Designed miniproteins, single chains. Designs and how they scored, part 29

Each design is a single chain, and the fold is of that chain. pLDDT is the mean over its residues in the fold that is shown.

## One batch from the design tools (miniprotein)

Design m1041
Fold by ESMFold2-Fast:
Structure m1041 (fold): chain A 116 residues (1-116)
Amino acid sequence: AIKVTQSGGGTVAEGGSVTLTGKVSGADLSSYGVGWWQQRPGQPRVWLGSIGPSGEVRVAPEYEGRLTLSQDVANNTAYAHLSNLQVSDSGTYIDQLVGPDGSVVEGEGVELTVVK
């Protein structure tokens, strides 16, 4: 089975940075699209950005200049580095794999709390 193990959340001060990590097992990361999402209770998920299987990177306009997406394909790991943190960045962050057949596998999420 394919599994995504997430890490890198926690409590961070406003203006700081965080690196969110998704380690993939049971699949070759190079064959998958990777999307990053923020989830907050009672609100729709917010898309932050994605890397396609061809390595094409897309970032949502609100995150341009402060979100960097990268992958270590040899170590089967995806990264989202978010800088200049705002209190509104608090939430659960989800690493989502999209297969070539459109199948979706998500990590359990990691919580980020940004404090003033």
Scores: mean pLDDT 87

Design m1042
Fold by ESMFold2-Fast:
Structure m1042 (fold): chain A 67 residues (1-67)
Amino acid sequence: GDLEAALEYARRALELATDPDAKRDLEAGIKSLEEGDATAARAALGHALRLATGEAKEYAQKAIDAL
């Protein structure tokens, strides 16, 4: 897994996200990635992916795929 690439994609997803719950889950995922916790990051980003739409969803998926 590439935590740096996952972090970049997750940050982009957060910039594009409009749903408040998706934003909270993306912020949690970003924090976990910054701490090096890939397991916690995958869980948070997975929740965000279910709530996110459009480009935010695409970047959240890319973040998970990079893990």
Scores: mean pLDDT 88

Design m1043
Fold by ESMFold2-Fast:
Structure m1043 (fold): chain A 66 residues (1-66)
Amino acid sequence: SLALEFAERAAARGAQRQAADWLAATASKMSGEEKARLLERAGEFYAAAGDDARAAELRQQATVVR
């Protein structure tokens, strides 16, 4: 998706936390499978940034919306 492509470009520049924040915010405007995918990817970026607690929270949110 375009949202994931944008976030991955930001993360590649070292902005993993900002990419995760943006994906989580974008996911709030989505529903179903797309929302779950954006939340899962946001969790992965939080983990890459060293924020394991936030990563776990986003992963849990992704399972709930499915």
Scores: mean pLDDT 81

Design m1044
Fold by ESMFold2-Fast:
Structure m1044 (fold): chain A 62 residues (1-62)
Amino acid sequence: GTRVAVILAPTEAGEEEAKALALSLGAEKIIVLRGASVEEARELARELIAKGYDVLLLRARE
């Protein structure tokens, strides 16, 4: 099956809920990008897709 990677761009309050959701979706890799831009998240997603991962971006709202 396809490997699942999740990129988290959380607010402080949303991080644990987002991690729990990622784990429930069978995420093999969870990456937390604190203070990163949307462009940095997109570049990382592109690299993960090239490595054979399906990528989900979870962004907690403030």
Scores: mean pLDDT 69

Design m1045
Fold by ESMFold2-Fast:
Structure m1045 (fold): chain A 82 residues (1-82)
Amino acid sequence: SVRELLEETRDRLAELAQSASLEQEATISLAIMSISVLLRYGGSPEEAARVLERNAALLREAGALEAARLLEETAARLRELA
């Protein structure tokens, strides 16, 4: 389900934040907040995918490549559910 994917992704981001630099951790925290908003207020799988794609781009700019890849993969899976 969309909810399970978002919860799993949020948990994995929290794990990645533990080994991130301070500047990367800030960007990962913003991504976690975005997922938490989606979990609280809902949205279509397509809307959720767009939010994750935007956060993935910010993570790539910050050099958090593993976190960016995680969000890109989750967004692709969400689009399959749309």
Scores: mean pLDDT 88

Design m1047
Fold by ESMFold2-Fast:
Structure m1047 (fold): chain A 94 residues (1-94)
Amino acid sequence: AQELLDKGYEYFLNGDIDKAIKYYEEAVKKEPNAQAYLNLGRLYLFLGDYEKAVEYFEKAIELDPENKDAWRQLAIAYEKLGETEKAEEYRKKA
């Protein structure tokens, strides 16, 4: 699990989006991980897949509800989907 997380992060830092997603998705299939879910959400947000970004940010929050960054990112994803009221509600939790 850790080796896949390390590879995902390495590709994330290098801007290799496709490989970062592949390694993080394989990592979370083996063992759920809040940081990997948060980074998957960020990657999908960058790609414009806002529905997938919401899914992964929600999974990150389920594992780590105290992560204010995950709440902020979720609010941004809802704003990109045009769900302004939900975005404002989640911004208040950040």
Scores: mean pLDDT 86

Design m1048
Fold by ESMFold2-Fast:
Structure m1048 (fold): chain A 94 residues (1-94)
Amino acid sequence: DEKYDEAQAYLVKGYEYYKKGDYEKAIEYFKKAIELTEGKYGAAWGLLGEALYKLGKYEEAIEYYKKALKLMEQGKTSNEELKEKIEENLKKAE
């Protein structure tokens, strides 16, 4: 599926911006990955939450972390390392 390949490319590009500290651009690319997958890309929701957390947008970060966890539970593909990181960031944002 070309849309899935494109969504993965956007996720990678977003993560490159995230690593450089350009969280606003990272968010734009993670949102594009989410849109192409009709909101079903759990990892993209998790990374979107992490970028928002870095920007101090804790309320939005919490919302998207919960969305990521729900998708990971339903998708049968749980990334335990990412899930643990999300749960730790949720505790820090509270």
Scores: mean pLDDT 78

Design m1049
Fold by ESMFold2-Fast:
Structure m1049 (fold): chain A 63 residues (1-63)
Amino acid sequence: SAARREQIAKLLEKELGRKPSAEEIDAVEAIVDALLRAFGLTEDDPLVPKVIELAVDIYLLDQ
């Protein structure tokens, strides 16, 4: 969703010290989707903001 992409972009910008590329945002979205699917969560679940934070951390560790 647009709101999810905006949250990912803000978190990545904070960690990278620069505006993230569309490719970097897409990579984090793929991790979020994988985590949500693995745990059977919907995008409206109260844990989604924490899943997004975890996905950003996973992406940065894989660099």
Scores: mean pLDDT 85

Design m1051
Fold by ESMFold2-Fast:
Structure m1051 (fold): chain A 82 residues (1-82)
Amino acid sequence: SELFEKAKARAAELRKVMLESGMDDEKFLEWLAEKTGTSLEYVRELYERYAAQVGKSGALARLINLVNRALEEGKSLEEVEK
């Protein structure tokens, strides 16, 4: 479907920007919140929770995967985090 193809394109663009930009953690979380239409507070809560479990690098990897999945499925971060 057209919606699926657009979601896939957005996910690919997101990954490319992340890999090329080398954003610091704070700017990265702000950018993710903006791109997903999610509150910055919620994104920070997810990051802190993941960081406590797997460290900062693992937390960023989990957030990137979660955001890519949310964009691909056309869902909020809260829906795909379940």
Scores: mean pLDDT 70

Design m1052
Fold by ESMFold2-Fast:
Structure m1052 (fold): chain A 98 residues (1-98)
Amino acid sequence: MEEGRKAFEEGNYEEAVKLYEQAIPSADPQTAAELYLLMGRAYDELGDFEKAVEYYGKAIDLLPPDSVEAAFAAIYRALAKMDLGETEKLVAEGEKLR
């Protein structure tokens, strides 16, 4: 977790994701949910909004539905879905220029 957090804070999001993924198998459900949230945020920073949506969803699945953490995960997922939709529009516009 500490090494993953350091990588994230230094802007090394790909390394942060790898370190978080390595921590998941030994984590309890609450810690795993926090790691999935951090992975979703790392993918958001990388511009991989599809993976960000996926990992925010995994965090929500592990959190109590009425928890504050589940509410934050749902907000982050909704924002990532908006960014994904905008990216798909930009790709479609790029194809029109061919």
Scores: mean pLDDT 77

Design m1053
Fold by ESMFold2-Fast:
Structure m1053 (fold): chain A 88 residues (1-88)
Amino acid sequence: MSPMQQNQIQIQSLMGTIQQINNWITSYNLPSSNANQINQMINQGQQLVQQGQQMINNNSPSSTIQEIINQGSQIIQNAIQFMNSLIS
């Protein structure tokens, strides 16, 4: 698989994860303070994912795209960990 195809798959995966987190916030009726914190984190992650998509569209170097995707992934992963701490 080309690096570009790998980057595109990672972006789609992260978008799916963001959607799942939004569904969890709704399903678990989290306190507004906790929901707002998770929303701030996923909004940051979503912005980085969108930036990565624009970089793919602009034929930016694969390594640079991967750095942005990795940053977005880290923020989204932190949101998942925070979410898990609230629903356990």
Scores: mean pLDDT 83

Design m1054
Fold by ESMFold2-Fast:
Structure m1054 (fold): chain A 87 residues (1-87)
Amino acid sequence: MKYTVTITGLDLEFAEELAEEAKKRGANASISKGKVYTLTITNLDLEFAKELADKAAEKGARATVVDSQGKTVYKKNTTDELAPSPG
């Protein structure tokens, strides 16, 4: 099963570092610029997706991991994680 991780609130340097790491593992990575940088990585294994999410959250970014069917399987530093009902 393949997973997608979406990370929001990264600095460009860190977003590029994570994108390169993902590409080395055969994943696809895309960085979008808005008020903050958003990094979207697809075709990840669950362990690697969680590792990327944890690294992003450690830097204060928000991360969401979604499976191939669109279900959220892991979240870090998101509104739902800070709410009384974790996803």
Scores: mean pLDDT 76

Design m1055
Fold by ESMFold2-Fast:
Structure m1055 (fold): chain A 72 residues (1-72)
Amino acid sequence: SAEELVKKGRELVKRASELLNQGKWEEAAQQLREAARLYKEAAKLSSGDRKEELEARARQLEQTAQLLAQLA
């Protein structure tokens, strides 16, 4: 379900934050990319405002991951 995908994505974002605190920038970027993938899948199962919100969150996570990978 979309709710399970969002839950998993949220857990990956938490893991990325922990990795950032440990200085593991590339690993954090990988977790954020996987979270973005799950949010995109959740968006495909959603409609209207929720779909747009999930797609926007996925885009933000991808942009953050790209920046972290460049700084690693």
Scores: mean pLDDT 87

Design m1056
Fold by ESMFold2-Fast:
Structure m1056 (fold): chain A 68 residues (1-68)
Amino acid sequence: PVIRIEVPKSKADEVEKLIREKFGGEILDRYEDGDKVIITARVPEDKVEELMEEIKKLYPEAKIYVGE
């Protein structure tokens, strides 16, 4: 599935690395909106839940959207 993750700009590079290296995801897009970055990634379906839990633990300010 495709997911979108909104994070502070200062955390965007860390989140992209986490998606690619730990969860086997592919970064499809990176959109910068002021002090925030929206990362669009394709993630294996069996990894989505674990990724969402880890993002929430490491970056509690992050917002995650699933389904596109």
Scores: mean pLDDT 80

Design m1057
Fold by ESMFold2-Fast:
Structure m1057 (fold): chain A 69 residues (1-69)
Amino acid sequence: SSLLERELTRVLAEMHRIRLIKEEGKRQLPEIKTESELKELADEARAKMTPEEIAYAEQMARWGVEARG
């Protein structure tokens, strides 16, 4: 489902943004204006995350889609 793929991309990108703010002190990250920029952050998140963290993100994405109907 394209909806699940989009939600997973958002979850991964958001997890990576939170990490950058907390660990690197980057308080002013550029606003994500395009789906391409969101995907780039999600791809970077996947490269830096453990398999367990990726599984968690996948579960959060599934719950997000289910909650919306």
Scores: mean pLDDT 73

Design m1058
Fold by ESMFold2-Fast:
Structure m1058 (fold): chain A 84 residues (1-84)
Amino acid sequence: MSIEELYEETLKILEESLRLAKELMEKAETLEELLRAIGAVLRAIGLEIDVRRAYEEGDKEKLEELLEEAKRLLRELEEELASL
């Protein structure tokens, strides 16, 4: 995978993560559930900032790490949403 492909793929995963986090916020029945959803939004935003920086620096290794981190976040959100 190229640097450009890593960048585009990671951002697509983070966009999906933000959509799922929003759905979790809308379905939150407790303060704890709401805070977890907000935490996921903040994690996705932080990862997007890191991804953009790594892309600007041409850091392929960092982009590969961030892609795996984004995939982890997406899986966690899918599992949490499926349990509701």
Scores: mean pLDDT 86

Design m1059
Fold by ESMFold2-Fast:
Structure m1059 (fold): chain A 62 residues (1-62)
Amino acid sequence: SAEELFEKGLEALDAGRYEEAIRLFVEAVRLAPDNRELHERILGYLRERGHEGLAAVVESAL
C-alpha cells in the first residue's frame, strides 16, 4: 500500500539510503495520486529534516 511504501521510505531515509527513500516515496505518490494528506506528510518530513532537494524530486513526481 502507499502507507507501507511511505513507512519503508522513512526507514530508508533514517538509514541514509536516500536513493531508495526517494524511489519508495515516489511509488507511494504514484499509488495514491489523489491523497494530498500523504503527499504533504512526505514533503513535510523531508523538509523538516533539511532534505529540500529530495523534497523537490518527490514534488516533481506529483
Scores: mean pLDDT 83

Design m1060
Fold by ESMFold2-Fast:
Structure m1060 (fold): chain A 70 residues (1-70)
Amino acid sequence: MILEFTISSDEDLEAFEKAVEEILKDPRVTEESKKQLQAVLDTLRERFAAAKAAGREDATFHVTVYVKLK
């Protein structure tokens, strides 16, 4: 399956984090996809925090993740 998110606010980030948490609980998702999804979340958190620290309130992140099922 394909997941597409647009992150421009703290609420968008929280929604993405919740979606990731639910997918990590799904036993049909491959371990490789779970690791990739966690890495994407970690990278997005770092980039979003850096943009806020730099005063870039207009920063928007488009995230597309391909999740492989068993």
Scores: mean pLDDT 80

Design m1061
Fold by ESMFold2-Fast:
Structure m1061 (fold): chain A 72 residues (1-72)
Amino acid sequence: MSREEIEELVRERLEETGRELLSPEEAAALAKELGMSDLGVRLLVHETRKRGGLSEEEAVRALYELHKAFAK
């Protein structure tokens, strides 16, 4: 999946929820949609909680990097 496709998914999720930051639960849902492994999903959730949510830019970067590392 391209970075541009991930950017669109993140933007749509934020628009649907009316939030400025992705919650850990929303990040986990997107990671699962991208076919990320359980380990990748857990790492993303941990980082999201640590930051108190991810901005659009942070979410796109984290999802793209973790998808490349943990896609099956």
Scores: mean pLDDT 79

Design m1062
Fold by ESMFold2-Fast:
Structure m1062 (fold): chain A 55 residues (1-55)
Amino acid sequence: SVSEKVDEYLAEKKEEFENTKDLEKLLKMLDELAEFMRKLAEEYLGKPLPPPSPL
C-alpha cells in the first residue's frame, strides 16, 4: 500500500532527518520526500501528474 511505502521511506530517512541541522540539506531532503510522494501518487492514480508550479 501507499502508506506502507511512505512508512518505510520515513523510517529509513528518520535518523538522517533528526540529525540534520543544516537548513539547505533539510530542504533538499524535503524536496526528495515531495518527489517520492509525487511518484507514489502517480503510481496510485495510474496517470502522470502535471509538473510542479514554479516558485
Scores: mean pLDDT 71

Design m1064
Fold by ESMFold2-Fast:
Structure m1064 (fold): chain A 100 residues (1-100)
Amino acid sequence: GPSQEELDAEVLEALALISIALMKKDKTPEGVREAARIALRVADQLEELGHKETAARVYIDAAKAAYESGDKETALEVAEHGVKRFPDNEELKKLYEELK
């Protein structure tokens, strides 16, 4: 059966998806920023558990959701954080350069 770390990773992935969905539906700057902060914490924990591809995907999707919600500053902050964590991820690098 799955290890405790695998179960924890599944819960974190679900939390990331919920946070990204909230960013897309929330119409307040405060709500978008709070959801982005949750997504960043979740991505950091996924990276610590070795789920690096999922963590990188969360940074990308959270940055895009923030940008689409009109919060370009939060989108840039999320993308920059992701690039620092995954300096070799070409999709994150391209996203960060496009948001500058």
Scores: mean pLDDT 83

Design m1065
Fold by ESMFold2-Fast:
Structure m1065 (fold): chain A 74 residues (1-74)
Amino acid sequence: TAAEALVKALDPDGSGTVPVDEAARWLSEATGADYDEVKALLQEAAPDGTVTPEEFKRFLQKYGAPYPAAAPPA
């Protein structure tokens, strides 16, 4: 899925999770939303400070954001 591909691209160590800061920065750039607002929403959805592919997918579904047309950088 797109969420799994995004997490893989944003997770250079292959742990299967992405820090909230990196996920928030990417989502802010992709959606045009304020970084601080996106980070706050992600922190509420993933309070552990790391986002799994499942949590990322749920976040996108909950807030109605379609998967970005732009592929993550390889």
Scores: mean pLDDT 68

Design m1066
Fold by ESMFold2-Fast:
Structure m1066 (fold): chain A 74 residues (1-74)
Amino acid sequence: MPSEDELTAAVYLLSAAVLLVLAKKGKASLEDLEEGIEYARRALELARRAGDEVTARAAEELEKELRELKKEKE
């Protein structure tokens, strides 16, 4: 059974991933991108605490992609 931190990290990761998909479709605002970056950061922190390297790596990649898209909109 996953820990509470692992499950919470997965929820934040999925939330960030949804915002990334919307951003790639041109449907995300700057506020949406900032929210996605925050979700990815929280997923990374919780995944690292849980020792979940797979989720941590996915969260790092999502944060980088969201930050790049935010720079393009600024």
Scores: mean pLDDT 84

Design m1067
Fold by ESMFold2-Fast:
Structure m1067 (fold): chain A 89 residues (1-89)
Amino acid sequence: AKVTVELEGDGEFEVLSVETKGNTVYVRLRIGGNDLTITVTTDKPVKSARLLDAAGNEVPGAKVEVKGTTATVHLPAVSGDYTLVLELE
């Protein structure tokens, strides 16, 4: 599937990798800052999305929205390595 990742917000951010395995997309991020919005657009409808920290736990205070082919995640005041996991239809 074609995947596009857009990042907007305060402080340092970097997309480390984007991997697709079957109908699952893994977006690996390095973040050092306050508010960050990540928008992931695919060529298939998104069924679900979740944001995981380096320990594999869901990030407290992250707001995850799924609409059609797009997943949007709003992150407050976080630093470290994170993985956004999208399940596609």
Scores: mean pLDDT 79

Design m1068
Fold by ESMFold2-Fast:
Structure m1068 (fold): chain A 71 residues (1-71)
Amino acid sequence: SEAERYHKLGMLYYKQGKYNKAIEYFEKAIELDPKMHEAWYNLGLAYFKLGKYDEGMEAFEKSAKIALEKA
């Protein structure tokens, strides 16, 4: 899906240390599929790399809630 494509692009940028670009693509993935808990989790990781701990924690909490609900 397009959401999965954006998530993969976000992961690619994250691995390159391009955390702002990673966030952009994880947000695009979430816009198309708000229940993609992996994109929320990776969004949290990217925020933590930028020292944006509050935003990172919110993303992790959203990921955990979605994963717990199991679709």
Scores: mean pLDDT 89

Design m1069
Fold by ESMFold2-Fast:
Structure m1069 (fold): chain A 65 residues (1-65)
Amino acid sequence: DTKKGAELVRKGGELGGGPEAGKAAGEAALAGDGEAAREAGKPLQGKITEEGAELMGEGLALGGT
């Protein structure tokens, strides 16, 4: 469900951008805004590509992508 997806997105964002970035990404995913969640998680690109991107992608899929 959306809440489980938002938690995965939050955790993925936290891995790259810290707790605030993770919280923003998770809240956007919980609201059903996958684009806003992806934007909040942008700092993950280039560093934690595999683990962070996998968590973000799975979370967004559960949250309504």
Scores: mean pLDDT 66

Design m1070
Fold by ESMFold2-Fast:
Order: structure tokens, then sequence, then C-alpha cells
Structure m1070 (fold): chain A 65 residues (1-65)
């Protein structure tokens, strides 16, 4: 989806807040566990919560595999 593509671009640029917003919009339009995990990961990174980011990354990696 366009929102998912925009989220990936923002995430690659290190704009975690923008990435989280786009992944959340993508999840709202097309619910999937992977999109929820991507939004959660980006949100944790935006908050600077390293423990939450590590946990979210593990969940995302497991779902993406």
Amino acid sequence: TPEFEAGLAAFAAGDWETAAAHFEAAYAAEPSPLLRAAAELARAAAAGDYEAADAALAEFAALAA
C-alpha cells in the first residue's frame, strides 16, 4: 500500500515518528500482524525506549520470517 511504502521510506530515513504514523494508517486500511508489529517497532524507536524497541523488533522479525 502507499502508506506502507511511505512508512518504509520514513523508517529508512530515521524518521521513526512519521514511519509509525504511516504503518498505523496501513494497518487501519489493511490489518495484518506484520503491519501492527511494524507500527509498534517504529513507535518504540520514536519514543527512544530501547527495551520496547528490542522486544518489538523480535516480534517483527518473527512475523516477517
Scores: mean pLDDT 78

Design m1071
Fold by ESMFold2-Fast:
Structure m1071 (fold): chain A 55 residues (1-55)
Amino acid sequence: MTEEELIEKAREAIAAGKFDEAEKILIEGRITGKLSDEQVAELSAEIRAAKAAAA
């Protein structure tokens, strides 16, 4: 997957409430170098915000 595909897939997982799937995509992107530390931080913040909104 490209960087853009990983970001899109992670955001779709967040929107669907699939937070575990979104976190797995984040980990994969970080390990493979497809996502920068900044992009990982942004997506991680989006996951936390969505979890808080769902609670």
Scores: mean pLDDT 80

Design m1072
Fold by ESMFold2-Fast:
Structure m1072 (fold): chain A 61 residues (1-61)
Amino acid sequence: MDNELLARVAEELRRGPRTAAELARALGVSQSTVSRALRHLVALGAAERLADGRYALAARA
């Protein structure tokens, strides 16, 4: 997986919950690329999908 993309997605989510479309616009990448990164972050327990379709960073320490 692209570690730089994962880090940038996590950084944007640190600012607040985002949809895949919002992240794609902010990062200048395709929505499919962002969706792949989000699935990976969710699988790692680093992010959660909210009921309204946005994603948020999972709680840290």
Scores: mean pLDDT 78

Design m1074
Fold by ESMFold2-Fast:
Structure m1074 (fold): chain A 58 residues (1-58)
Amino acid sequence: SEADEYIQKAKKALEEGNFEEALRYAMKAATALNDDPDAPREKFEEVAKIYLEAKKKL
């Protein structure tokens, strides 16, 4: 899914130390999940963790 692609990009950005890019992709993933009525809660929690970790490092 589009959300899964953004999650993967956000994780890669975190690994590379690019916290601003990780934050941007996490926000895009959250938007994609919010537009998907079948999105599982676990995916929202994963995105929230990435977002908070990236924000903490900025």
Scores: mean pLDDT 83

Design m1075
Fold by ESMFold2-Fast:
Structure m1075 (fold): chain A 65 residues (1-65)
Amino acid sequence: SIADLVAELQEAIKALDKEKAKSIMRELHKLGVTPEQVIGAIDLKALGEEGVKMLKELVEYYKSL
């Protein structure tokens, strides 16, 4: 489900696993899930500073798809 993909994305970002996070972003893009919907479903406080930085890079990556 989309909720499961978003949960997996949050865990990948917390682990700073950029390749796993990009893979999940590609799947969300195929399903028509917008970056705004993804950001709204993620607990930003749980990500930390490096995780928030990675999320910004992933949003730019999504826009390039």
Scores: mean pLDDT 86

Design m1076
Fold by ESMFold2-Fast:
Parts: C-alpha cells; sequence; structure tokens
Structure m1076 (fold): chain A 70 residues (1-70)
C-alpha cells in the first residue's frame, strides 16, 4: 500500500508510522519464533498474513477518520 503522506494530518501520518512499526516488530518476532523452531513455516506465513491484514485494516481506519474530519 502506497500512501501520500503530504495529504495527511501530522496525527494521521504519525499513526501510520506507528502502525507500520508495530507490524514490522510483530513480523520480526514471528520470524524469530520460526528460526527457533517454535512455529512451522506454514504458521509463520499465516501469522505474517494476519499481521499484514491487521495493518491494512488499521491504515484504512486511519484514512477513513481523516476523510471524515475533512
Amino acid sequence: MKIDFSKLSKEAALELVFVESEATMKIMLAYEKKKAGEISEEEYEELVKKIEEEMEKKIAEILEKQRKEE
């Protein structure tokens, strides 16, 4: 997903950065669990997909709120 940050409020832009950072940290944690053998390759792929879907949902909610405030 590509977002034009120049059209966002400072608050919305900051929230997007936090959402992306949180998703990145969760993916890194899942990768470490896979590397340690705590989860399978398939479980890792499912976790990444879930994290990406949650991130996309949060981004959509932030953009929707920004649109309503206009």
Scores: mean pLDDT 77

Design m1077
Fold by ESMFold2-Fast:
Structure m1077 (fold): chain A 65 residues (1-65)
Amino acid sequence: DDLSKLATEYGHKYYEKGLSVDEAGAYAGLEIAKKTGNKEYAERAVLLAEVAGNKELVEEAKKYL
């Protein structure tokens, strides 16, 4: 879907900056949640940020749930 394509584009951008796959995915999900209000992507961002061990990113993503 269009959101999956957008998530891949954001994930690639953050991965190229040296973030892990999980952390890049968390940032990608957060950007989509911020722009679209899609709670599924906010939930995904929380889960991936927890896997990456980034507690600050977990709390930021929770704001969009």
Scores: mean pLDDT 81

